# Designed miniproteins, single chains, continued (2): the designs that were tried, part 51

Each design is a single chain, and the fold is of that chain. pLDDT is the mean over its residues in the fold that is shown.

## One batch from the design tools (miniprotein)

Design m5863
Fold by ESMFold2-Fast:
Structure m5863 (fold): chain A 61 residues (1-61)
Amino acid sequence: MSEEELERATLILAASVLKVTSEKAGDKEAAKLAEEAIEAALAGNLEEAKELYKKALETMK
C-alpha cells in the first residue's frame, strides 16, 4: 500500500464522517464541500480533496 493510497483512504473516511456530522447539524454548505472532497479524492485529486475538506471544516466554525 502506497502513502498516496493511505492518504486517499483517510481523506475519504474523514470527509464521509464530516459530511454525516454536517448533515446532522443542518450545515448544508459544509456537507456539500465534504461531498466534493470525497469525489475529488476518488478521482485521485488529493490536493483538491484536501482544500475542499479544509473549506468544509472552516465553514463549520
Scores: mean pLDDT 81

Design m5864
Fold by ESMFold2-Fast:
Structure m5864 (fold): chain A 71 residues (1-71)
Amino acid sequence: MTLEEIEAELRRFGEIALEEAQKLLKDPNASPQKLLATVTVALFASGFDEELRKKALEIAEQAEKKINEMK
């Protein structure tokens, strides 16, 4: 597996993780731990794509606010 292949797979995982994180943000019954874990995966996987990373950071801010409300 080449670095380009790894980056392509990470981008795919980042896109999927962002979609799941957005669903968890809208779900009032979502576990704070599951939300945090999903956002962490999105941030890690988006490290190679500037646009995805920007979206992941925005979702991370929303997740932090939601977790603080669920305290």
Scores: mean pLDDT 76

Design m5865
Fold by ESMFold2-Fast:
Structure m5865 (fold): chain A 62 residues (1-62)
Amino acid sequence: MDKAALEKAGKYEEVALATLEEAKKLGLISDEEAEEIRKLIEQGKYKEAVELAEKLGVRSAT
């Protein structure tokens, strides 16, 4: 499933960007927090960017 591996990597980048935009729209994160998430995406740390955005925007999941 080489195609699936490449798709997964691209999907994480898209999810990271979508999560950032959603959090900004909802006012869940500040400009500072948005900048930190953006930096992670620019550095190719898509998984970390998504995790940070989720932690800031989705604290309670239980």
Scores: mean pLDDT 66

Design m5866
Fold by ESMFold2-Fast:
Structure m5866 (fold): chain A 92 residues (1-92)
Amino acid sequence: AEALRYLKKGEYDKAIEIVEKELKENPSATNYVILGKAYLKKGEYEKAIEYFQKAIELDPNNAAAWYTLGLAYRKMGKDEEAEKYFQKAKEA
């Protein structure tokens, strides 16, 4: 998807802009994961967690959402919480 290409290039604000427009037309767990990843890359961990939680609410079997939630907690130094979410990703 176009938003993922901008994430890979480090163009996080452009990726956010594209995904926010897509979410207004068609909300999806995948688009919330992309938003969370962009905020995670910007170091906005609390905002990233919020969007990963929205993705999980829409699709509890989204392994990427659980995994990236774990990465956010690990970056905050919360390794025990991170490990719980990594385990959820393996079970999804």
Scores: mean pLDDT 85

Design m5867
Fold by ESMFold2-Fast:
Structure m5867 (fold): chain A 117 residues (1-117)
Amino acid sequence: MTKFTVTLTLQVSGDGTVTSRLSVLVKGAKSITAEATAAGGASVGVTVEKLPSGDYKVVLSSVVTGRAGQGVVTVTTTLTVTGEGAELVSASIEGVSATPGATVLSVTVTAAPAVEL
């Protein structure tokens, strides 16, 4: 089994709602399990879709409402994958939106090296 970790970091200011969507593509997997966690006052959800190609698309959705402090929000997805040759092909932002009271100052995506389990 292989473990992939992808982290989305948002710098936010103001008092409103920021929503974000991150897409992760995994190739060569036989099965995938996704978990998501959030820090800095965000809520998070994750969905997994098997594409017609046999590849998996993982979508990480986050919502931040109000800004309670430092202005940095971290959202992490951990993917546990089976199958020889499974690889994380891409991690990309599909969208970030803010209500009129909030401002997104920066968006960063980081993928950690794969870990064999």
Scores: mean pLDDT 79

Design m5868
Fold by ESMFold2-Fast:
Order: structure tokens, then sequence, then C-alpha cells
Structure m5868 (fold): chain A 79 residues (1-79)
């Protein structure tokens, strides 16, 4: 997934707004991609948008309830 790879590159560089664009593109290409939802939530969390971060972590858990990264990040954002 080229969009997912580009999003991860943007995240590693601290380009969180750019990362959001690529992860949204990855979700449009595959709306079952749990990893893309987790990463989109994380990018929003880094941007200070806690509400959107929670929405996307909850969406990831709706697809895969056993995703430990999404569970852990959701708990941290809600604290």
Amino acid sequence: DEALEKGLEALSQGNYEEAVKYFEEAIKEDPTNTTAYVLLGYAYYKLGDKEKAIEYFEKALSINPKNKIAQDLLEKVKA
C-alpha cells in the first residue's frame, strides 16, 4: 500500500498533517485496513485533535477488537 508507506514516512518526519492525507487515502483504497485507522488516529493525536483520534481508534477496534495498539492508544488519549 503506497499511501500507507508514504503516510508512515511523513509520520517519521513529524509531518502529521501530510500523514493524515496519506492515511485517509489508504482508508479510501481499503476501508478494512485496521492499521491505517490506528495510524490516522495517532496522527490526529499528534496534531492535538483528541476527538478525531478517539473516533479513529474506535473505528479500528470496530474492525479488529483485539488490536492492542488501538486499545492502548485509546486509553492514553482518554486519560
Scores: mean pLDDT 87

Design m5869
Fold by ESMFold2-Fast:
Structure m5869 (fold): chain A 50 residues (1-50)
Amino acid sequence: MKEYKIIVDTDEPSAFSIALKAVLEEGYKSKEEIEAKLPDNATLLEFKEL
């Protein structure tokens, strides 16, 4: 089982849930793919596979 580190900068609580869903359910492996799913006011600061 692989672990992931995800850090999102946002004032909207749902933005973190969107990022988490993209990694766990959709299988996105890149920062760019995850960031494309986030709303305009949210920025993905860090994504790493541990």
Scores: mean pLDDT 68

Design m5870
Fold by ESMFold2-Fast:
Structure m5870 (fold): chain A 65 residues (1-65)
Amino acid sequence: SMMEEIERLRKAAEDLRKAAEEMRELAEKFRETPENSRYGEKAERGAEELEEQAKRLEEEAERLE
């Protein structure tokens, strides 16, 4: 059903946002040491990509309403 699909999309988006938050926490940890700043930047970019994917899923769920 459409409602079931909407629920699946929202749950998937929530899971991606949680993963993105974990990546941002990791990025902050890497930024604590100058030698690891490059890894922090990569983790931040990874978080941004996950957030973008979550946004697309949220937009799709909204379209189905």
Scores: mean pLDDT 86

Design m5871
Fold by ESMFold2-Fast:
Structure m5871 (fold): chain A 78 residues (1-78)
Amino acid sequence: MAAEILREIAELLEAQAEKLEAAGAEEAAKVLRELARRFREAAEEAEKLPEEEAMKLALEVAREADERLKAAAEEVRK
């Protein structure tokens, strides 16, 4: 379950990155692709773990993504 959720999030992020790139938002697309790659890597790792550990990994990756998005928004705002 956790691995499936992480993979689905990665797929959604890739799809959004493609739309942003088509709209000319290359930097935003790059950030979303970085996050998609991280979620995909986490999904592969989660498949090797018991569900409890996989869920902990999913929460950690979500926290990392939140921090990365906040940092990217701060950089754009400056």
Scores: mean pLDDT 81

Design m5872
Fold by ESMFold2-Fast:
Structure m5872 (fold): chain A 76 residues (1-76)
Amino acid sequence: MEARMRIRLRLAGAGELEIDVTAEDVPAWEALLEPFRAGLADAGLRVEAYEIVVEGDDERVKRLAERAEALLAELA
């Protein structure tokens, strides 16, 4: 059973962004989290709100969700 994570972001002045990550994509997204944070900071974008939803039972997806939450909380 493939697990997934959905991240919904509200960015100041940019609107809403939704990211859907399956278990297969976890290694790629682990590598992309810091570049993504840096890109938002460089663009001057502030995270006004975020929601992270985890479906299924995969520890890699859950760990990625925890890391994403910590990163987004820093940008809020």
Scores: mean pLDDT 77

Design m5873
Fold by ESMFold2-Fast:
Structure m5873 (fold): chain A 75 residues (1-75)
Amino acid sequence: SSAIQKALELIGEAIEALQAGDRETAIEKLREAKKATDNPEVQELLEKAIEAAEAGDSAAAGRYAYEAAGLLNQL
């Protein structure tokens, strides 16, 4: 679906921002991805990614973002 594709695109952009050290952009993109999906498990993983990024744990944020993308690819 277009919603799944948009959420995956936004998660990808968030991961790139995390790798670049752009935490503010990463958080923005993760929030947009959470709004782009109606799947509650994906939303929970994205919320955990946002919380980790806000805490400065970019590694944990990336892991949760990858888990969210993996779950979306199963839908």
Scores: mean pLDDT 89

Design m5874
Fold by ESMFold2-Fast:
Structure m5874 (fold): chain A 72 residues (1-72)
Amino acid sequence: AEEVARALEEAALAEGLSEELARLLGELVRAALTGDEKRGEEVAKKLEPYLKDPEILEKAMAAFRRVLEALA
């Protein structure tokens, strides 16, 4: 769980996202993998305004793709 979250944080930074966005994406994955639904909802709310920006959304999706490809 922690390793996947860290890999996503590193991938997000590599795609040019801020440290805050990288941290929020990592926290979202930690919440999802540990079943912490309440924390996941809180983090998702913090991410929502950023993900309305198409450039940020594209970079976040690229970060997720990098992690998924590395795990395949």
Scores: mean pLDDT 79

Design m5875
Fold by ESMFold2-Fast:
Structure m5875 (fold): chain A 71 residues (1-71)
Amino acid sequence: SEAEELIKKGEEARKKGDEALAKGDLKAAAEYYGKAAGHYHQALRALPADDPRRPEVRKKLTEVGDKLGSL
């Protein structure tokens, strides 16, 4: 599904953000965390209102937002 692909892209971008942060590349970390947040937000828009995956995707979006805000 579109939502599953977007969740996967969000996870891949988050991982790249974490790797950039570990190397001290704050600019790259911010760019990847921003991409991850965008993908998770689009995933939430693609999921039905009653989809059981929504809480987990919101949690992932919050985690990435917190990481981005801490840079």
Scores: mean pLDDT 88

Design m5876
Fold by ESMFold2-Fast:
Structure m5876 (fold): chain A 68 residues (1-68)
Amino acid sequence: MTVAELLPDVAALTRLEGVGPALARALVERFGSPAAAVVAVLQDPAAVPGVGEERQRAILRGLARLAA
């Protein structure tokens, strides 16, 4: 299962810990897709305003829950 399969739309991003609807929309607008947005955040959280290491960890935990 890939990140794209776990996050098929913007609403799926809001199921990740630390991601609300406003942030989910902003991430998709910036990176083009939910999967691309999550990959960008996990590679360099400093490149995304408002996303620090703690939120990056919360997103990773959320992905693990969706994959399980």
Scores: mean pLDDT 70

Design m5877
Fold by ESMFold2-Fast:
Structure m5877 (fold): chain A 68 residues (1-68)
Amino acid sequence: MKFSDEQIEKAFEILDTDGDGYVPVSDLLSVLRALGANPSREEMAAFVKKADKDGDGRLSREELVAGA
């Protein structure tokens, strides 16, 4: 799956209100859908598995960009 840098930036702007550079995977799906992405559960699971190298259920901006 491929997300635009614009979609990733907007998702982080919405979810990373504290500026810690991480967003929870559970909330990311809803925000990306709102930004015009419509990933299936399996597609997002595959993307997260590849992007979330730490397996902590949180994604950094760099992980999102690298996985896109």
Scores: mean pLDDT 67

Design m5878
Fold by ESMFold2-Fast:
Structure m5878 (fold): chain A 62 residues (1-62)
Amino acid sequence: GERIGVVAADNEEKGEEGAKRLLEAGAQRVIRLIGASRDEALALARELRAAGAAVTGVDVSG
């Protein structure tokens, strides 16, 4: 399966920084949640894992 990262960030710039970190950590695709909370990112990561996806990390930029 594809290794997926999830980012929650206040804005697109912070989202891009978080995405870069997850890609450097081995994510093959990153889902960016701009304006989303940490809890929303963690909830999505749990749903993706439950569906059989390999979630490599979650990055939260405030």
Scores: mean pLDDT 82

Design m5879
Fold by ESMFold2-Fast:
Structure m5879 (fold): chain A 66 residues (1-66)
Amino acid sequence: MEEERKKKIEEIKKFLEETKANVQDAYDAFVAAHGPEKAEEYRRQAQRAIDIAEKKANELIDKVKS
């Protein structure tokens, strides 16, 4: 039971880490190619995506721990 719970939590954490890294890499690449002024709209979308992913990941982790 505890091992299954730990595996689910680790999977959620890995998904969140990969999502954050991919969003950051995409943003950095866009800034490098187009400059920070053109990237501002994308920055807002990237931050919202990370915030949503973190919120959902935490909700799922809490549900697994319950």
Scores: mean pLDDT 79

Design m5880
Fold by ESMFold2-Fast:
Structure m5880 (fold): chain A 72 residues (1-72)
Amino acid sequence: AEAEAERARVEAFLAAARPVVEAARAALAASTDEAERREALERMLRELLAIARETGAPAEVVEEAERALASL
């Protein structure tokens, strides 16, 4: 079923995204400098975009991440 395939893609995305998000949170917690925080967010968004494309995440997720990256 399509719903089952979608859950598998979401689970694959979350498993791959978790260490990326945790690394970004650690970087943000370690710095109050705006430039360093911006760089950490940019790095996280780029890695999440790559993971989303590789795991077949919904187009909406990819578009939202691209939009967020463009606004930095």
Scores: mean pLDDT 75

Design m5881
Fold by ESMFold2-Fast:
Structure m5881 (fold): chain A 58 residues (1-58)
Amino acid sequence: VLARAKEDYEAKTPEELTLKKGDIVEVLELVDGEHVLVRNLKTGEEGIVPKKYLELIE
């Protein structure tokens, strides 16, 4: 499943991923009700981000 960052997000912990608005990510896993594990398709980096910063795309 692909998603797009709705706005910039700065990682607050080593487990989180920093995103820039417009970055396309692959959703790998739901961590909890608020967070997902994603891979940034531009950098190949994986990390946790809050779901509210993402929108699903085709």
Scores: mean pLDDT 82

Design m5882
Fold by ESMFold2-Fast:
Structure m5882 (fold): chain A 60 residues (1-60)
Amino acid sequence: DAAAEARAQGRRLEQQILDLLRSGPRSQREIAEALGVSEATVRGTIASLERRGELTRPAP
């Protein structure tokens, strides 16, 4: 299913961004260059991750 493949690709990108951020803070440009995607794609994916609670701010 094209929809299942699209979801798998999206989740793979999300996981790669999370893995990069676990190694240390990175700019959207650095993430985009590392993953071969546009900065706009990275920005949208980060916003989605934050909205879903998968990329959270430091605890108090």
Scores: mean pLDDT 71

Design m5884
Fold by ESMFold2-Fast:
Structure m5884 (fold): chain A 74 residues (1-74)
Amino acid sequence: MEAALAQGRAQAEAELAEAVARLRVPAAELPKIRAAHEAAVEVAEKGVLGEASAEEVRAAGLALQAALDTYGRG
């Protein structure tokens, strides 16, 4: 389980790095994006452990996507 969670975090971090690069997120905004990402990853990990509902996991993912979309438009 720990290895699977670590792999999930590594994959999520790689996906965030790609999105940040693609959307050209300003360095000053990175703390806000990273906070949203950490919240989404934490809820996703709780989902894997059966401690969060699928609805909560989906909502956290949508919140992160909405934050990233803010920078995609400039």
Scores: mean pLDDT 75

Design m5885
Fold by ESMFold2-Fast:
Structure m5885 (fold): chain A 74 residues (1-74)
Amino acid sequence: EAAAGQRGDAAMKAFREKLLSVAENEEDREIVERFIKGEPLTPEQLRRLAELLRKSDDPVLKQLAISFEAEAEK
C-alpha cells in the first residue's frame, strides 16, 4: 500500500491501534472499523463509540467523543 511518509505512517498506525483498543466486543470493533473507513455511523453507533472513547485517557480520543455526541444529536 502507498504510504505518505514515515511521519504520517507512524501517526496513522498509532491512531488506529488506539481506536481498536477501546473496543470490548465484536460489535464495538465493527463500529470502530466503520469509523476508520470513513463510513457514516447511525446515531446509536456514534453514541456507543463516544462512550468507548470517553473511557480512554487520550485527550484526542476524548475530544472525538464530544464531537460524536454532538453529531448523534442531529
Scores: mean pLDDT 73

Design m5886
Fold by ESMFold2-Fast:
Structure m5886 (fold): chain A 72 residues (1-72)
Amino acid sequence: SLKEEIEKIEKEIEELEKRIEELEKELEELKAQPITTEEQRKKILELEIEIGVLRLEIGVLRLVKKKLEKKL
């Protein structure tokens, strides 16, 4: 069912948005501290990259959802 596929994508988007919120909180906590070590800079960069990738993944899922909705 097309409706079931759309609902599955909506659930995936919600899970990814929740993951982004968790990562953004972690990033804010790290940035609130003095950035003095290479390890801190690396962790910040890794979080920013992961957030960026997840945002792109949501974008793709939203496009797929829109395409499926047109077939209803």
Scores: mean pLDDT 87

Design m5887
Fold by ESMFold2-Fast:
Structure m5887 (fold): chain A 61 residues (1-61)
Amino acid sequence: SRVDELVARFKAEAPSLSQDQLQDLLGEIYAQGQTLPADDQRKLIAEVGKIVADLLEKQAA
């Protein structure tokens, strides 16, 4: 599905990015997500949010 494609893209790119680049990519992914059905938007936000939380925890350690 399109939401799985966006999540896969974010998961692949996000770990190699700086915090500023991560915020830019996050904005792009969510902007593309705005065209999706509400259920897919919620899934995208939840899955991307988990990836962001994991990356920020690593940066805080």
Scores: mean pLDDT 79

Design m5888
Fold by ESMFold2-Fast:
Structure m5888 (fold): chain A 74 residues (1-74)
Amino acid sequence: MEEIERLRRAVEEAARRNMTVDKVSPERAEAIAYTAEALRLIGDVLDEAIRRGLKPEEVEERMKEATELLNEVR
């Protein structure tokens, strides 16, 4: 599933950027917050997929939302 792969790569990239060592700026803290929100959305999608058996297109739609949140990470 293309959207899930894009989301996974976006999460890895955001994690690497947030591991850059120096002082955490307000901008970096905001980026971490957006990443956390995207991860929460992923958790919700996984929980619903387990319980309800989401169709691939429904998963893709929700993964797109999480990817859009990760685009706010700087």
Scores: mean pLDDT 65

Design m5889
Fold by ESMFold2-Fast:
Structure m5889 (fold): chain A 70 residues (1-70)
Amino acid sequence: DEYRRRVAAAAQAAADRAPSVRDTLLALAQEMQKAFSGLPSQEAARKAERALTRLADDGVAAEAAALAAA
C-alpha cells in the first residue's frame, strides 16, 4: 500500500515536470510495481522514486536507461 502510493506520487510529480512523457512514467511505475512486488516496500519504493526522478530530470536516455535503472 505505502509502496504503491509512493510510486504513484513520484510518477505524478515526475509527470508534472515532464508532461510529454507522462504515459511513459506511469507505465514504468506499473512495471516496477510488478517487478518489485516480492521485495521490501521501502527498498522497492526508493528504487522506483530514483528511476522516475531520473527519467523526468534527464529524460534523454529514458527508453533504455530507465528500464535498466529499475
Scores: mean pLDDT 64

Design m5890
Fold by ESMFold2-Fast:
Structure m5890 (fold): chain A 60 residues (1-60)
Amino acid sequence: RPERARAVEDYTATEPYELSIKKGDELLIHARLPDGRYVATSLSTGETGVVPGDKVEILG
């Protein structure tokens, strides 16, 4: 089951597999990567990609 999360900082994707997010965006977390990144879907855009773990807060 995907976890709910929120972006705590803006992030601009630098790779095609990454997700750009803005502070306050709500996310679904699909997977946790061993380097501390997440695979996430933005609920505002519907886009899926990899985000840095320090840019998001898990909501439960």
Scores: mean pLDDT 82

Design m5891
Fold by ESMFold2-Fast:
Structure m5891 (fold): chain A 61 residues (1-61)
Amino acid sequence: EEGVQLAREGKYEEAVKAFEKAIKENPNDARAYSNLADVYAQLGKTEEAKKYYEKAAELRK
């Protein structure tokens, strides 16, 4: 997935946009939410990261 590749390359802003697009196309994509949370954590946005990790966990139930 493009977002995972961008995050691996350190392109966190572009990775956020790619994962947001994935969520827009499939709002129940738990993996996209967890990946977005990982990117926010790398950017130091801990509250945003927590929010998206919780959303990913709810979608996996």
Scores: mean pLDDT 79

Design m5892
Fold by ESMFold2-Fast:
Structure m5892 (fold): chain A 56 residues (1-56)
Amino acid sequence: SKEEIEKQIKELEASIAQLEKVLEENKKKNAPQKVIEDTETLIETLKKRLAELKAK
């Protein structure tokens, strides 16, 4: 249903925002490059999924 898709979109947007906050903190703390890259890859994957849901 449209309501279930809208709920999934909002939950996914919240998850992306939280991960972007974690990414900024890790960059400030000079976290290992792999940790930064893995977090960026996860954010990109979720953003792609968000775009697919919004296209429906």
Scores: mean pLDDT 86

Design m5893
Fold by ESMFold2-Fast:
Structure m5893 (fold): chain A 74 residues (1-74)
Amino acid sequence: SLERAIESLKAAIEALEEGDVVSALLHVMAALSEPGIPEEVRKLAEEAAKAAIAGDIEKAKKLLEEAIEKLEEA
């Protein structure tokens, strides 16, 4: 469900705030495994994962927040 995807992306942001990039990536993958994820949200989450892997935590968090906003509008 989109609600479960939102919860997973929020958990990903929390993991990034704690410095746990691995857990954040697992939460992003969990969100993207939910049915009905819009393509725009998938792209935002993929860019967030790339930013997190590169160590740009602020960019990753911003992209995940944008992804959550898009899901809440859907």
Scores: mean pLDDT 86

Design m5894
Fold by ESMFold2-Fast:
Structure m5894 (fold): chain A 80 residues (1-80)
Amino acid sequence: MEEEALKEIKKLAEEAIKRISDPNLTPDQILEIMAEFEKKIDEIIKKYNLTDEQVKEVAKLYSEVMKAAREALTKRIEDS
């Protein structure tokens, strides 16, 4: 159960990063992708009753997605 939660979160993180990497996205669309990702992570954490170690792994994946979003937003500003 717990390993399945981490796999599901990793898949969500990978999909979020792929979506954020689209150069045609507006800043609002990037923020929408982040909101969807956060909501789905919260749902999974509640569903699987994650351990402290698993929550730390989730925090790392969240940080990777946040970094990708920040980089994408910065590129949109620079290209403007």
Scores: mean pLDDT 77

Design m5895
Fold by ESMFold2-Fast:
Structure m5895 (fold): chain A 90 residues (1-90)
Amino acid sequence: SELEEKVRELLDRALARLAAGEPFAAVAQALASEVYDYALENKLSEEELKYALEVFERLVRERIADPARAAGLIAAVRGALEHALADLAR
């Protein structure tokens, strides 16, 4: 789906930035902002927001061996999607 492809693209960008030596906190914050902006721009439904998180968590578990780094990226994206859900429900 287009949403799964977008989630892969966002994770790929975050991983590329980490590989380039950018600070983890900065990369996680930028990823969260990109996720939030995408969700609002495309007016994602609650079901689509939930699906995006499920796809992201699966991809992170498959691709990131460091459990602390994996947990940090998942927390950042979850927070962004929860914030988007609240703002879209207004």
Scores: mean pLDDT 89

Design m5896
Fold by ESMFold2-Fast:
Structure m5896 (fold): chain A 58 residues (1-58)
Amino acid sequence: KEKAAYEKLIERLEQAIEMLKKSIEYESKTNPEQAEKLKKQLERFEKELKEAKEKLAA
């Protein structure tokens, strides 16, 4: 029932995580405060990704 929704969520989260990692790399040299905020967002998205994968596996 909800597998397709979780699969799409996982795909979006993986894409967002990749983009955030690139942004953190660029910002870490010029704006450390912004890089810290992006790192917190990355941690949140990684947690949501893990939870979504666990929901699919259950």
Scores: mean pLDDT 80

Design m5897
Fold by ESMFold2-Fast:
Structure m5897 (fold): chain A 61 residues (1-61)
Amino acid sequence: SDDLLKQAEELLRKAEEYRKKADAIEKVATTPQQRLEAEILRGVAALLEGMATWLRKKAES
């Protein structure tokens, strides 16, 4: 359905924002804590990407 596809697009957009933030942190990271923060943000982005994939699959099934 269109609603599921729109929700998937929104999740992917948010995932891109988290990946950009993680990349920005990594560029200036000098401590293990900063690197961990970037890893956490990438983990959240991956989760949102997985949810978006599931929603798209459900919309097409």
Scores: mean pLDDT 86

Design m5898
Fold by ESMFold2-Fast:
Structure m5898 (fold): chain A 58 residues (1-58)
Amino acid sequence: MSMKREEAERLRRKGDEALDAGNWDEAAKLYQEAARLLGDEEMARRAVESARINRELA
């Protein structure tokens, strides 16, 4: 099992917690860090866009 994938999953859970708390800046940072660990540029872009949309809808 890859340690980087496990760390990314943990960071994604932390991002979800931050999002639920209304801390969208922190959620975006956590999601982007997880995406970097996975080398997934598309996931990083989607994470930032999701945080932006949620901020605009608030």
Scores: mean pLDDT 71

Design m5899
Fold by ESMFold2-Fast:
Structure m5899 (fold): chain A 79 residues (1-79)
Amino acid sequence: MNKEKLEKARAEIEAAAAEVPPEVVALALEALERAEAGDAEGAVAALDEAARAAVAAEGLEVDPAAEAAAKELLRKLAA
């Protein structure tokens, strides 16, 4: 169910929150909200903004497998 996948995604964002800037966490949560509203395109765009903000703020590298899984999850949540 989309609810279970949303809960897992929120838990993963919360687990990472201690290691990333609050602005990145806010953008990631916004991506989940857009997906819940059925806006898959907006959700993916917000996730891309979060990834770029993380790289710019901390020089963090985004795991390509995790990014791909997150985008797939957002599309399924929006469906």
Scores: mean pLDDT 69

Design m5900
Fold by ESMFold2-Fast:
Structure m5900 (fold): chain A 66 residues (1-66)
Amino acid sequence: MTDEQKLALAAVNAALEEGASNEQAGQVGGAVAQGEDPREAALKAGMSEEKAKKVEEKVKETREKL
């Protein structure tokens, strides 16, 4: 699994944990895999600012462990 795939998976899992649909989580993961900002990706997928921040934090934690 590539680093980009690990970050995308972290974004998908964080979005789902925050109550996003499978479709929204897939949109967030796809955007993060392409190098987009996790918070911005979550907001574009229709998540709230608070939930988008949690997605960003999870991706940041995952990046620090790469």
Scores: mean pLDDT 82

Design m5901
Fold by ESMFold2-Fast:
Structure m5901 (fold): chain A 110 residues (1-110)
Amino acid sequence: GRVEEALREAEEAIRRGDLEAVRRAAEEVIRAARESGDAELTLEAAERLLELAEEAFRRGELEIARVLAEAALELAKLALSDESLSKEQLLRAIALALRAIGLLLDVELA
């Protein structure tokens, strides 16, 4: 789907160190997730962007890490706006939001 395609574009942009392409792909992931209305898809996208953000941070790519962590947080917030979440999905969304916030703090302190 569109989310999976945008995630692939993000991964490719990260490999090239192309910050503008990363930002565009992250925005497309958020847009596609919002249009889907699918909380599970949104949570999976948030988890993947956060994994990529953590990898970028470990490589010292702080601006890429920030963009991806901000996008992951936005997706977690989008999932949290869904009143139909299961208890498991709610806890996943909260955990993802907290991890994204923690990574954003690490980026600011680096």
Scores: mean pLDDT 90

